# Designs tried in a protein design run: designed miniproteins, single chains, continued (2). Part 27

Each design is a single chain, and the fold is of that chain. pLDDT is the mean over its residues in the fold that is shown.

## One batch from the design tools (miniprotein)

Design m4916
Fold by ESMFold2-Fast:
Structure m4916 (fold): chain A 63 residues (1-63)
Amino acid sequence: MTVTLEETAIFPTKEEAEKVAKLIEEYAERLRKAGYEVKLEIEIEELEDGRYRLTAKLTVTFP
């Protein structure tokens, strides 16, 4: 069984976007250590107004 979760959020600063990205990466790593097959794709893009868009795609395959 495979589940895909996608989230998009806008942050006022790059630091806030990077902090949330790190939390998502830590969550993915915990799942891998628990024996799940995990693929994580994270994109942070700078917008014209100086804000940052974070897009995270997490794919988890259960045994």
Scores: mean pLDDT 83

Design m4917
Fold by ESMFold2-Fast:
Structure m4917 (fold): chain A 81 residues (1-81)
Amino acid sequence: SVETAGKTLSEEEREKLIAEGERIGREIGSKLAAQGFSADEAAEAAEKEAANRAVRQGYSVEATMLMAGAAGRAAREAVEE
């Protein structure tokens, strides 16, 4: 369903961006947890990496923030569990 006009990303595109961010977050979170880094440090590293990848791919600010947010959350979760 479409509720609000002015969306630049499709629902499927948003889901793909979130899924990619989560993959980056899990990868970085697991790696940094194994090295003894905190959940906060892993989240920050994952957010920066996801943002850098999004910018390099020419994504919008909104898309970049979606990927970064998803990556940080997933990285924190990977360190905690």
Scores: mean pLDDT 79

Design m4918
Fold by ESMFold2-Fast:
Structure m4918 (fold): chain A 60 residues (1-60)
Amino acid sequence: MSKREVAREALEIAREAMKAGHTDVAQEASRAYKIAVDPSKTLEEAREAVERARQAFAAA
């Protein structure tokens, strides 16, 4: 999975979380997106961030 794919997934989670009223999950997904587009951050950091956002959304 590339950092661009992680960024797309993070945006999709943020959109779905906002639609469902889960503002905290949307903020987590936005943070994952920022990590995914940051050239100083690794792919592993981006993947961990989006996985946390996905788990938060699943738990909500």
Scores: mean pLDDT 82

Design m4919
Fold by ESMFold2-Fast:
Structure m4919 (fold): chain A 71 residues (1-71)
Amino acid sequence: DTLAGVRAAFEAQLAERPDDPEVYIAMAGALDLLGETELAERYYQKAAEVAGISVEEARKRWEDALARNAA
């Protein structure tokens, strides 16, 4: 149950880092990779609200984080 696994990881991350927009961005990116596009968009919106940025900027942060982790 991949979606339940993602949810459990998300809840664990929020317990350690409440209101951290990077947690929402990471979960949104993971959900998008799983094909859960609607859920991913909702979490990007939540990240944008928490960080005070646009959804486009939240998506860019995920892309930038992937590039940084690959480097």
Scores: mean pLDDT 76

Design m4920
Fold by ESMFold2-Fast:
Structure m4920 (fold): chain A 94 residues (1-94)
Amino acid sequence: MELKKEAEKLLEEVDRMIDELVAQLPTASPEVQKILREALDEYRAARVNLLRALKAIDSGNIEEGKKYLEEAKKEFERAQDLVNKARELQKSIE
């Protein structure tokens, strides 16, 4: 099922990004840490919605699964924008 594979792939990417940002936080400047924490909140929200999407898909509720996957994608996009902003800010401070 393409929808399930899409949700699983995005979940793996979200988990990878959470691990990377958690590792990066202690070495970032205070201003960058603030933005990275906001990005972590968005990735964690995406993770919750991806788990909900997968549960809905597994139970045969495809429309609910699509809804949660689309919410997770929006949260993921916001998190990516915040990470990019943090990287630009870090370069400006250095």
Scores: mean pLDDT 87

Design m4921
Fold by ESMFold2-Fast:
Structure m4921 (fold): chain A 68 residues (1-68)
Amino acid sequence: EEEERERRIERAKEALKKATTVPTPDEKIEEAARELVEKLPEILKLAEKAQKEENLEAGEGLESLLEA
């Protein structure tokens, strides 16, 4: 579990680093990665539900969750 969390945080950090066009402090990258991982269980739940139904419209639920 903890091993998986660290793996996901690392992946999120890498994705964020690649997406940034401006040198971003590790501070902000870590904050964003942490938030992603914190909300990940609920996001994963929605994604799994969407995949099973082949809706792929998880964006609606994801957006709602991210804004909440």
Scores: mean pLDDT 60

Design m4922
Fold by ESMFold2-Fast:
Order: C-alpha cells, then sequence, then structure tokens
Structure m4922 (fold): chain A 109 residues (1-109)
C-alpha cells in the first residue's frame, strides 16, 4: 500500500508539471493577444497560435486552438478572455494535483 501511494503521488506530480506548463503557455498566449490589441494584431495572433500549439497534446486540442484563434481574429478581446479562462482552468487542475500528491505523500509516512 505504501509503495502504491508513492507511485500514485509521483503520477500526480508529473501531471501537475504538465498542467503548470499548459497554464503558463495559455497565459503567454493571452498576453500576446493583449499586445495585438494595442500594437500588431497579426503578430499577436501568430505568437498566440504558436503558444497554443505548444500547449496542445493531441489533435482535438490543436483543433480547439485553431477555433480560438479564429475567434480572436474576429474579436481579439474575446479571444484574450477565452485564453484567460483556459489559464484559470489549468491552474485549478494544477492546484488540485499538487494537493492530491501532498495528501498521498503524507499518508505514505
Amino acid sequence: SKKELLEEAKKLEENYEKAKKKAELYEEAAKYLEKGLKEDKEEGLKKAEEKLYEAAENEEEKEAAEKLIEIAREDLEKGRQALEAQYEGEKEIAERLEEGAKSLLEEAE
């Protein structure tokens, strides 16, 4: 049981690092869209798309990224808000994974 708790905690820690990186990429994408609103729309869209593709783990997430960039092309502020929502979602996932790993490590004592 103790070994199984430690293995499960390690998986949660690995998933935490992935969710944290995803959150950082969504936050950077949102910042590029914010700059696009003020400076260069096409450069902002291009940089945001690059960050979203880096965050995508599968084809479904890539398709979602393309749709989000289409939304942002029509309305940059709406696209920025959608990216901030993605950032908050991944941040909450990361926080839950971190707390879960901590709980399992404490039980493994």
Scores: mean pLDDT 83

Design m4923
Fold by ESMFold2-Fast:
Structure m4923 (fold): chain A 93 residues (1-93)
Amino acid sequence: MEELTLEEFEERLERALERTGNHLIARIAREEAEELIKKSKDGKAKLEEVVEKAKKRLKEEIKEMTGDDEEAFKKALESMEEAMRLFEEELRK
């Protein structure tokens, strides 16, 4: 379990964005990291906590975007799950 500063998160987020091209995940993850770090005494946030919160927000946004289109929802969810996996991998490195 890894704890990162805001600077470390921004570096990893930039790399993950470059590797995945997913601006939505990058924005959500950055916002979650900033919020957790802001509330932290140590100026650090747990990578796993940021990832979990980002996944929850991402799923909610996909549901809102796709609405009644079940095919679009399935494809978006599939694509975002894969993108999130790659993004998470980059955040760990």
Scores: mean pLDDT 78

Design m4924
Fold by ESMFold2-Fast:
Structure m4924 (fold): chain A 82 residues (1-82)
Amino acid sequence: VEEANKLLKEGKYDEAIEVYREAISKAPPEKRGELYYNLGLAYYKKGDYVGAIWAFTQASRAGLPGASLAAGEALEKYIKAS
């Protein structure tokens, strides 16, 4: 997780996405919200707004505050890019 956060900070979005996806697959359900949120940030920074909407929505469903707002921001970017 720390490695994925470092990759995200360094702009290595594809590598960060892979690490977050692996972490989510191994995490218990109650820990997945934060991982989905960070995955959403990685997709968003990469410009993959569809991926960002999906990941932020999963974080919101996991009960993470603010994830629904992040999903809305990604949706606005997707609409403007379409």
Scores: mean pLDDT 79

Design m4925
Fold by ESMFold2-Fast:
Structure m4925 (fold): chain A 77 residues (1-77)
Amino acid sequence: SLQEQEIQRILQLLEQIVAQAQQQIADGEQLRRQALENGNLTPEIQAEIDRLIAVPQQVLDQLQPALEAAKIYLEKS
C-alpha cells in the first residue's frame, strides 16, 4: 500500500540520519586519535571534539534503538 511505502521511506531517511551521525562520531574520534599521536590533545581540543560528537551522539541515543526495534519488527512480519 501507499502507507507502507511511506513508512519504508521514512525508515530509510532515519537510517541515513543514523549513518551520518555514526560517521560524524567516527570522524571526531579520528581527530582525537590524530591529536593524541601528534601530542596536540590539549583540554581545549578535547573539549572541541567532545562538542562535535555531542549532537550526533544525542541523535544515535534517541533514534538508533527505535530504528533497530522497527527493523526487527519488519523482519519478523
Scores: mean pLDDT 82

Design m4926
Fold by ESMFold2-Fast:
Structure m4926 (fold): chain A 71 residues (1-71)
Amino acid sequence: MEELKERIKKKIEEELAEVEEYAKKNELTEEDVEALDRGVERAVEALEKHGFEELAEYLRKKWEELKKKFL
């Protein structure tokens, strides 16, 4: 199970890094931000449903940090 948690955490980090790189090179519209917010909330809910509460909190925290950096 720990290996799965590590893989999910790495995937979260990689996906957020891709969003950050995109935001550095492109102007994010309000619609883009809203779509990303919905995507993150769905991912958080999925993680919580499967018992990955710590990863859900980690994703939420990292997304909030990223939004503050670019918004």
Scores: mean pLDDT 79

Design m4927
Fold by ESMFold2-Fast:
Structure m4927 (fold): chain A 84 residues (1-84)
Amino acid sequence: MLTEEELEAIRRKLEAELEEVRRLAAGIPDPALAEALVAAAERMAEALLRLAEAAYEGREEEVAALRAAGPALTAELRAEVEAA
């Protein structure tokens, strides 16, 4: 089961990764692509945080459902970035 300290570490890591994505996106000449990449990263971070919170609360069935939905979410986010 995920501990409170592990949940806090995941939250901080996701915040740091989002900041790095934003920094890298600032170097992209196409602003629409840059915005789409940041938006996709934010949605992925939210999904990962929800998974971590479900694991912390011991909701194993919800964790399994969220993991099963992962490939579909990744495909959706990829399509949104490619459409930008």
Scores: mean pLDDT 81

Design m4928
Fold by ESMFold2-Fast:
Structure m4928 (fold): chain A 80 residues (1-80)
Amino acid sequence: ASDEERAKDALTALIQSLRDSEGEINYDGIIKGLEDEIEKLEKEGYYKAAEALRKALEIVKNEKDKEKIIEKLEKLRKEL
């Protein structure tokens, strides 16, 4: 897969996970998962995908409303 495709897939998976979540969202768990995936992508040479997930990480850290997070992530994915 291309770096761009990997970035789009990673953002799509995060958006879908948020949409499918019921009840209270574990934001700390999402943050940790994003940090781990960023490290993995960088080690695999997917630098554009890692950068997209760093931007997603900042969105999740600065916003706690699920719908606003999803909207911002969808905008980020469109800019790829």
Scores: mean pLDDT 84

Design m4929
Fold by ESMFold2-Fast:
Formats: C-alpha cells, structure tokens, sequence
Structure m4929 (fold): chain A 100 residues (1-100)
C-alpha cells in the first residue's frame, strides 16, 4: 500500500541519518543506503502511476541494498532500523504482488 511505501521512506531516512553520524561507517555502505532510498521513492512514484512491475523492480533493488548494508553493520540501533525498513519493503512487495 501507499502507506507502507511512505513508512519505508520515513524509516529509511532515519537509517541514512544514523549511518551518516557513525564515523566507522564506510562511504560505500552509506552510498548503498542512499541508493536504496532513491529506489523506494521511485517505487512510490511507479505505484502511484499503477506501474506495479516497475515499482516491484525498484523495491527489490532497495531491499538488496539495505540487506547488504545490514550485513556490513555492527551498531545495534542501525541494525534494528535497517531490519524495520527491510520489513516494510517486504510487506510492500507482498501487497503489490497481491494487487496484480
């Protein structure tokens, strides 16, 4: 649903802010989180246009980037926010697939 996509954007922005404030975080990992946020925003745009296949493609890319960031993260707070954001993306993917 649109609500899940908007929640994913909000939670993803929290992830990005936490990653930026961590001096141990690699530029590559911060970049992956940023790329994931762009893909969630693109998915929201395609969802509003009823282009569900494109929305799904972007959500799957965002999920993969955030999973890579999670695998590289050791901070418990950042890991919890990454897991929450991934869960919202997975629920969005499920709902979009059920709408087709």
Amino acid sequence: SLSLLEQAIIEGNKVYELARQDPSMSERTIGLIGAALIHISMARTYYLQKKYDKALDHLELARNYLQTALDQSTDPTLREQLERTIELIEESIKEIKEAQ
Scores: mean pLDDT 87

Design m4930
Fold by ESMFold2-Fast:
Structure m4930 (fold): chain A 83 residues (1-83)
Amino acid sequence: SAAVEAAKAELDAQVAQVRALAQQAKQTGRAGFQQLLQAGQQAIDYAKKIADQYPEANPVTQKAVGEIVQLTREAAEALLAQE
């Protein structure tokens, strides 16, 4: 449905923002990492909301959550390697 496609497009936009913030965090350090954590949590919460409303989107929402978690871990590891 149009509603499901709009929800997927919004989730894709939020994941794209998380990708950009993950790159910025590697350059800006802890301040950028805090922004990444905040945006990542918002995107995960949105993905969970979409999974609850549209069970057929579950594989897409699970993939998005996995990518957000992985981007956050990679940014954290990059920052720890700088210390």
Scores: mean pLDDT 86

Design m4931
Fold by ESMFold2-Fast:
Structure m4931 (fold): chain A 67 residues (1-67)
Amino acid sequence: GAAAEAEEAGRRFAEEVARQARLVFPDTPVTAEAELRGDTVVVTVRVGDEVITMGASGEALLQRRLR
């Protein structure tokens, strides 16, 4: 359903962010995770000891309105 598609889109976004981070920091461990919390996709990227958290809800909210 729509929730599974939103979660998958979030995971793909997280994977792309991780891929870009690995190109910039080839000797640093990089991990990325995405989860759907209601209408918000929360993406967490860890680069070594640094943690970056981002939320995206606009597209998911729009999709819910139109469907």
Scores: mean pLDDT 69

Design m4932
Fold by ESMFold2-Fast:
Structure m4932 (fold): chain A 70 residues (1-70)
Amino acid sequence: MDEVRRYASLLGSSDPGKVAQAASELLRILDEDPSKAPEIVRLTEKQTSSPNPVGAAAARAVAERARGLL
């Protein structure tokens, strides 16, 4: 699950382009393998409290999509 961990950490980036790419890649992973939803929820939930509003919003959106698959 290195790919999921890598993209989840990138949601905390100060670069909005990296945040957008990380969010899209996490959503792609969910579409390819819905069984990864619980791990994605766990890893993205901590980023929803980020002081960076772009990263926090992206993490919230990904976490909500993943929770919908549970």
Scores: mean pLDDT 80

Design m4933
Fold by ESMFold2-Fast:
Structure m4933 (fold): chain A 80 residues (1-80)
Amino acid sequence: SLEELEKKVDEIISKTKNETVKQQIEQLRTTIMTALKNKMEKDIFEELLDTQSENVIALDPKLKEEIEEVKKIAKETKEK
């Protein structure tokens, strides 16, 4: 669900204190939302999602589980 995705991202941002990490998470959100709105091809969407998620995890490895949950919600939203 798009609403579940937005809520999960907001929760992660609210607990993130590092501004660079917040900006990278916001970029991930914007990319997902734009790709869903424009009905981006599944394979391209998944590659982009994986790459940007890895960028966030590289900056803050403790967010790995949270970002993996965002990836799961995004993929489930795309498959509808």
Scores: mean pLDDT 81

Design m4934
Fold by ESMFold2-Fast:
Structure m4934 (fold): chain A 62 residues (1-62)
Amino acid sequence: GAAAEIAKAGEAMKAGDDKAAAEHARRTGQLGADPWTLRDLAEGARKYGLEEAAEAAERAAE
């Protein structure tokens, strides 16, 4: 479910893997995660300097 994809996105962000983090952020949105959760993922991605993941999470929150 969305919780598993959130965990994978967080792991990818800590690893500095922007592409993987963006993929898991998109899947989190597709699985119906609320916009607050997706905005938190975008904030996390920005803190790690992962621009692709941040954009993917923000887009999924729309």
Scores: mean pLDDT 84

Design m4935
Fold by ESMFold2-Fast:
Structure m4935 (fold): chain A 87 residues (1-87)
Amino acid sequence: SLLDGFRAFAAVVENDPATVAAINAAARALNQRYEAGEISREEMDALFLAETRRLLTEAGWSEATVDAVVALLTTLLRREREAEEAR
């Protein structure tokens, strides 16, 4: 559920600031590639979700926590794209 995703995300933020910093760095790098015209918005979002899963898995987070965080981010990114398309 979305609430499970928020709880999982909160646990990662509270207990693993190094992995959160790595995820933020990946997001910035992908945004730079998008702004340079190297990747589409959908490709940027897909690569970000894949990188988030990889970083959390390598950090030793459980598959349940990783799945919950990725599901939350997938929902939020889809909603932001839908909002941008409506402008």
Scores: mean pLDDT 88

Design m4936
Fold by ESMFold2-Fast:
Structure m4936 (fold): chain A 92 residues (1-92)
Amino acid sequence: APPPPQEWVEEARAKIDEIAEETAKWLHENLEKTPEIIKQLEERLADPSLSEEQRELLRLVIEAVKNAEDLEKTTELLRKALELELEARLKR
């Protein structure tokens, strides 16, 4: 695929923290939904066709959802996942 526009990449980087914080806050406020989300993500991780980069991303997201009671830890894990996805898209 063609690389994304440079301006979009810069905007995406600037918004990574905002997106991670908003997502972490939603998970923290909706703890009762986390078991179902974890189950769906773990079923996705069982797909043998996934690349190692896709597996690492899913593992980070699962870890973030599992730690939803700890807002700071969940935010950090989601930030790392978003940065990994952005890097993977830029390498291709």
Scores: mean pLDDT 78

Design m4937
Fold by ESMFold2-Fast:
Structure m4937 (fold): chain A 73 residues (1-73)
Amino acid sequence: NAIEKVKEVADKNGGVVSAYQATLAIEEAEGLTPRQKEAAGLAVAVFASRNPDGVLTKEEAIAAVEIGLRIAA
């Protein structure tokens, strides 16, 4: 589950995730189509672009993945 992997990464990093770390978690997730991985990765990149350091909070990373997966459904 991509959302669970992103949560795990955020929890290990004090509640924040870089766009790169979130993208790796999405790529490691099983059961996602290439389109779902692309959409989730794009949503993460869009959310990260709104933050000065390209870092997402745990909540932002989860929301980005959920939005990307819904668009690709």
Scores: mean pLDDT 81

Design m4938
Fold by ESMFold2-Fast:
Structure m4938 (fold): chain A 80 residues (1-80)
Amino acid sequence: FDQLEADAIARVNAYLASRAADLPQDEVNALRDSANNMIRTAIDSARRSNSLDYARTSLDGIVASFEREVDDRVKKQKEL
């Protein structure tokens, strides 16, 4: 679980860092906090069920949703 959590956090941070220049710092911080909370919650649930497959599936979904949210925020900022 620790490695899956670390990998998901690293993927989120790398994606956010690549788009940080296009977003206000407060939005970057909010997106990072939101993603970290979702990852932590998913890992906590997977640990309780003792399911590594559930953790992998949940984290992949969270990262994909996060990347879409970041892209949507960047698009909105550029449309201003």
Scores: mean pLDDT 79

Design m4939
Fold by ESMFold2-Fast:
Structure m4939 (fold): chain A 86 residues (1-86)
Amino acid sequence: SAEVEKAKEIAEKTNEDLKQLREEFNSLPPAEQKKKAPLYLQGLDNGIASLEKVKASLKSEEAKKIIDESIKKVKELKEELLASLK
């Protein structure tokens, strides 16, 4: 299905973007992490919103599940970042 292929491409890109974001954030000194955290959290929230819109546009249940897994991974990184600030 074209929708399943598109969802897999989005999921792959999401995985790479999350890996890069995690590596960038973790490379920052603690003071810089605290200062830049709001921008990173906003980026993650925007990512979740974009993925939710993609999911809403899909008809394939299989494609929706792939996007749901990507949303879960973005939310997991958001919780990881929030935990690192406390």
Scores: mean pLDDT 89

Design m4940
Fold by ESMFold2-Fast:
Structure m4940 (fold): chain A 90 residues (1-90)
Amino acid sequence: SLEEELKKKVEELAEIYLEANKDDPELQAKIEELHKKIIEAIEKKDYDKAGELLSELRKLVIHKLSDEQAEKVKKLEEEINKLLEELKEK
């Protein structure tokens, strides 16, 4: 389903952010907490809230990414945004 695909892409995004911040356990805990809230919002079909939380997560971590990680994140964000818009059209 589109919802399961969205959840998978969000998991991939969170994994990249956690890997980029493995030397920062406090930031990793914040990433994990926001990830849980994003998944909960998706499961409740609150896609606007999921988008807001994804933006909040990005603000915490985007500046710590390698060039390769940043390119992967950009592609995942484009795919996630497309899935969120498709799911909002219900």
Scores: mean pLDDT 84

Design m4941
Fold by ESMFold2-Fast:
Structure m4941 (fold): chain A 99 residues (1-99)
Amino acid sequence: KEIEELREEVEKIEDERLREAGLEAVEALKAKDKKKAIEALNRIAELAAEYLEKGDIETALQARKLAVRSAKLMKKVFPDDKEVQEAADEVIEKFLNNE
């Protein structure tokens, strides 16, 4: 249910690179592939930083929001996986607490 809601949000993203990274996160979560989920999360986080440095504030904010949402959902899908919990918490702290 929450994974389907994430997919709907990702499909509305106009930036092709960010949409592709978001879809990779959705598919990894559906497959419960923790390695691919972490890789997709890191890619979204990298895109947020890249677009911010380029002055594309709108796409950077979309990437930040997607990264935080993906990280929170990843913690729910992999509740007992310490590596996933730590990776997700790092992204949430970076974008939600530090702006």
Scores: mean pLDDT 84

Design m4942
Fold by ESMFold2-Fast:
Structure m4942 (fold): chain A 87 residues (1-87)
Amino acid sequence: MEKEVLEKIKRVVEKLKELLLEQIENADLSEEEKEKYKKKLEEEMERLKELLEKGLEELKKEAGIDLSLEEIKEEIEAAEKRLEALR
């Protein structure tokens, strides 16, 4: 179960990263602000990758989540469905 949930989280995170990068690029912001937000996104994604490599327990601790793996899986599936709709 944990491995399947981690794989689903990774897919949602990659889709979210792509959508956020597109949103930053299309935003009415200066080039300096766009670069700043892209850098911040990259730093947050690197942190998230480290947490994912440590496993779901570290993610739960950092997020303050006291959810079962089943509940996390359901939320991730719902998020993935929402991201697909935002294409």
Scores: mean pLDDT 68

Design m4943
Fold by ESMFold2-Fast:
Structure m4943 (fold): chain A 84 residues (1-84)
Amino acid sequence: MTLEELLAEARELAREIEPHDPELAARLMKGVETASTMDPSAAALFLSHALAEAARELERRGLHEQAKRLRELSRKFRDLANEL
């Protein structure tokens, strides 16, 4: 899986979260934009951590399904970072 594919998945997931938490969705979109200006390895690590933090926040708010999807995407970014 490529960085570009995972960035597209992150943007789509942020759009799905917007009706539940528009502030968090906006922070995730800004995170993706920031990551796009970084070295690919640094971008993947940054988003892995940002998505894990967001997942924990949603889990505490009872949004378990959305939190699970963020954690799965966080793991994909971490795996990509280890390959770069």
Scores: mean pLDDT 85

Design m4944
Fold by ESMFold2-Fast:
Structure m4944 (fold): chain A 84 residues (1-84)
Amino acid sequence: MTAEINRLEGAALRAVRDGDRARLAEYLAELDRLDPEVAQLMAALAGDGEARERLLARLHEMIDRAVENNRNKVSLEEREEEAR
């Protein structure tokens, strides 16, 4: 379930950025069910302001590139013309 853990990590970090404590708690609970060690690391990072800011900036860039890659894979030019 590595792909699911990776998705939940990204979602948890977005919730931290947005200040959405309820969403963060839900994602951390799901992570704890799948991998308690990863859940503990995410919770610690959510409490560390410096580590949180650096990791969020890095992960936002990585998530944005993953989203762009997925759009490109499913015909980016066609979707861009439809969205314009």
Scores: mean pLDDT 66

Design m4945
Fold by ESMFold2-Fast:
Structure m4945 (fold): chain A 76 residues (1-76)
Amino acid sequence: SELEKKIEEVMRETLELLRHIVKNKEVPKSVLEELDKKLRDIGDKYRAAKTEEEFKAVLADAEKFLREVKELEEEL
């Protein structure tokens, strides 16, 4: 679906940005662990989603996480 494609697009962008940050910036282990947990939580929700409302919630979580990762890049 278009909604699933959007989730995958946002998650791909987030993963590419995280890879860039980890390669080019010194990130505290505690922050890396928090980011990894959030990434796994979103992935788990995406795999468990069955309704349009659940997919919309996953998209909202994914978009929020991407914003948080962009803010982290600016702070480093």
Scores: mean pLDDT 86

Design m4946
Fold by ESMFold2-Fast:
Structure m4946 (fold): chain A 77 residues (1-77)
Amino acid sequence: MAETVLRALKKALELNPEVLKQNLIDLGVTPEAAERIIQLIKEATDDTDPVELLRKIAEIYRESGATELAEAFEKAI
C-alpha cells in the first residue's frame, strides 16, 4: 500500500539519510537520482498524495535505468 511504503521511506530518511541513499544506489539508482528521491521524500507533507509521490519516485528509478525496481515499486502502489 502506497501510504505504508511512504511511511517506511520517511522513517528510513529520519534514521539515516546516507544509508537510504546508499541502499538506493545498491539497487541500481544513480547517485543523482537517489538525491532527487530523498528530496521528494523530505518535501512530502500530510497533504501529499502518497500514490502520486511514489509514482514520481518510480519514474526517477526508470530514468536512472533501474527499470526492474521501477516496475516492482509501481506494482507495490
Scores: mean pLDDT 78

Design m4947
Fold by ESMFold2-Fast:
Structure m4947 (fold): chain A 75 residues (1-75)
Amino acid sequence: DESKEAADERLEKIIEHYEFDEETKKELRELLDKILNTPDEKEKEKLRLEMGLIIAKQLEDEEMVKLIEKKLEKL
């Protein structure tokens, strides 16, 4: 369940469900590749939060954006 394929499938389902634009899809896929290839857990967490921030901004979820920004500031 920690496989690259499982992570890719989860991201693609999110992308399809919310109909993100092509530039946002590209950014999310590039961030996922960086997360999967980053050996440092702190950098992985930062990249995961950055991915979540992009998704939250696309969904106009202001509460989630603020929550993620606070977590990024504490890293």
Scores: mean pLDDT 78

Design m4948
Fold by ESMFold2-Fast:
Structure m4948 (fold): chain A 80 residues (1-80)
Amino acid sequence: SEADTLIAEARKKVDEGVAAQALGDLEKAAQLYRESHELYTQAAKLYEDAGDVTNADGAYTRAVLSREEAEGAQKEAEKA
């Protein structure tokens, strides 16, 4: 489904963000985490529209975590 594809893309963005953060590229990490947040939010809305409450809740939870990682990386970048 479109929602499942967005979840897969969001996970890939999280993995890329983790890799960027490990290299000290905090601005790139923040951007990748923001992209994953957007993809998880889009997937959550598609699941919600389909009546798939369990997958919608899971996607929203992942979106929140990605947003928190983005905010953390952005704040750290601003201190550097």
Scores: mean pLDDT 88

Design m4949
Fold by ESMFold2-Fast:
Structure m4949 (fold): chain A 74 residues (1-74)
Amino acid sequence: MALTAALEARYAAAPPEERPEVLVAIAREMAALLRKKLEENRSLLTEEEIEEFEKKLEEELARVEEEARRLREE
């Protein structure tokens, strides 16, 4: 909750023309934090679970980049 609120505040504080870049930056920072937590818990997870998490993170990053591209065109 607190993390989401801070990230949303960062996005809202950015000028409209910079929001697509801020959105991508936030997504990359979230992905880095999630990957770090995944590494810290790697010994507690199965290899399949780790691979699925990494795939989902890449898919979400690609989705955010597409959303940012759409926002730049609007």
Scores: mean pLDDT 75

Design m4950
Fold by ESMFold2-Fast:
Structure m4950 (fold): chain A 85 residues (1-85)
Amino acid sequence: KEELIEKIKEFTKRIIDGIESNKNVASLEQIKIMAITEARRFAKEHPELKEFVDKVIEAIRNATSYDELIENVKKVGEEEIEKLK
């Protein structure tokens, strides 16, 4: 349970860090593709978190700005952590 929470925190941080590091050099669409690719890789390595990753991918797809993209990923991560407590 605690290990899953740590994996979720680490994953969401990596996605957000990737978005922030690329927001001035890549388009929103390119950043979404990169973030979804990373999310799919994580789901392959952690199949027990597939439903969570699917929600993250949906949140990424629905974002219309860089700030919304970051907030959407944070919210999905926080909701999953709350469910595991």
Scores: mean pLDDT 83

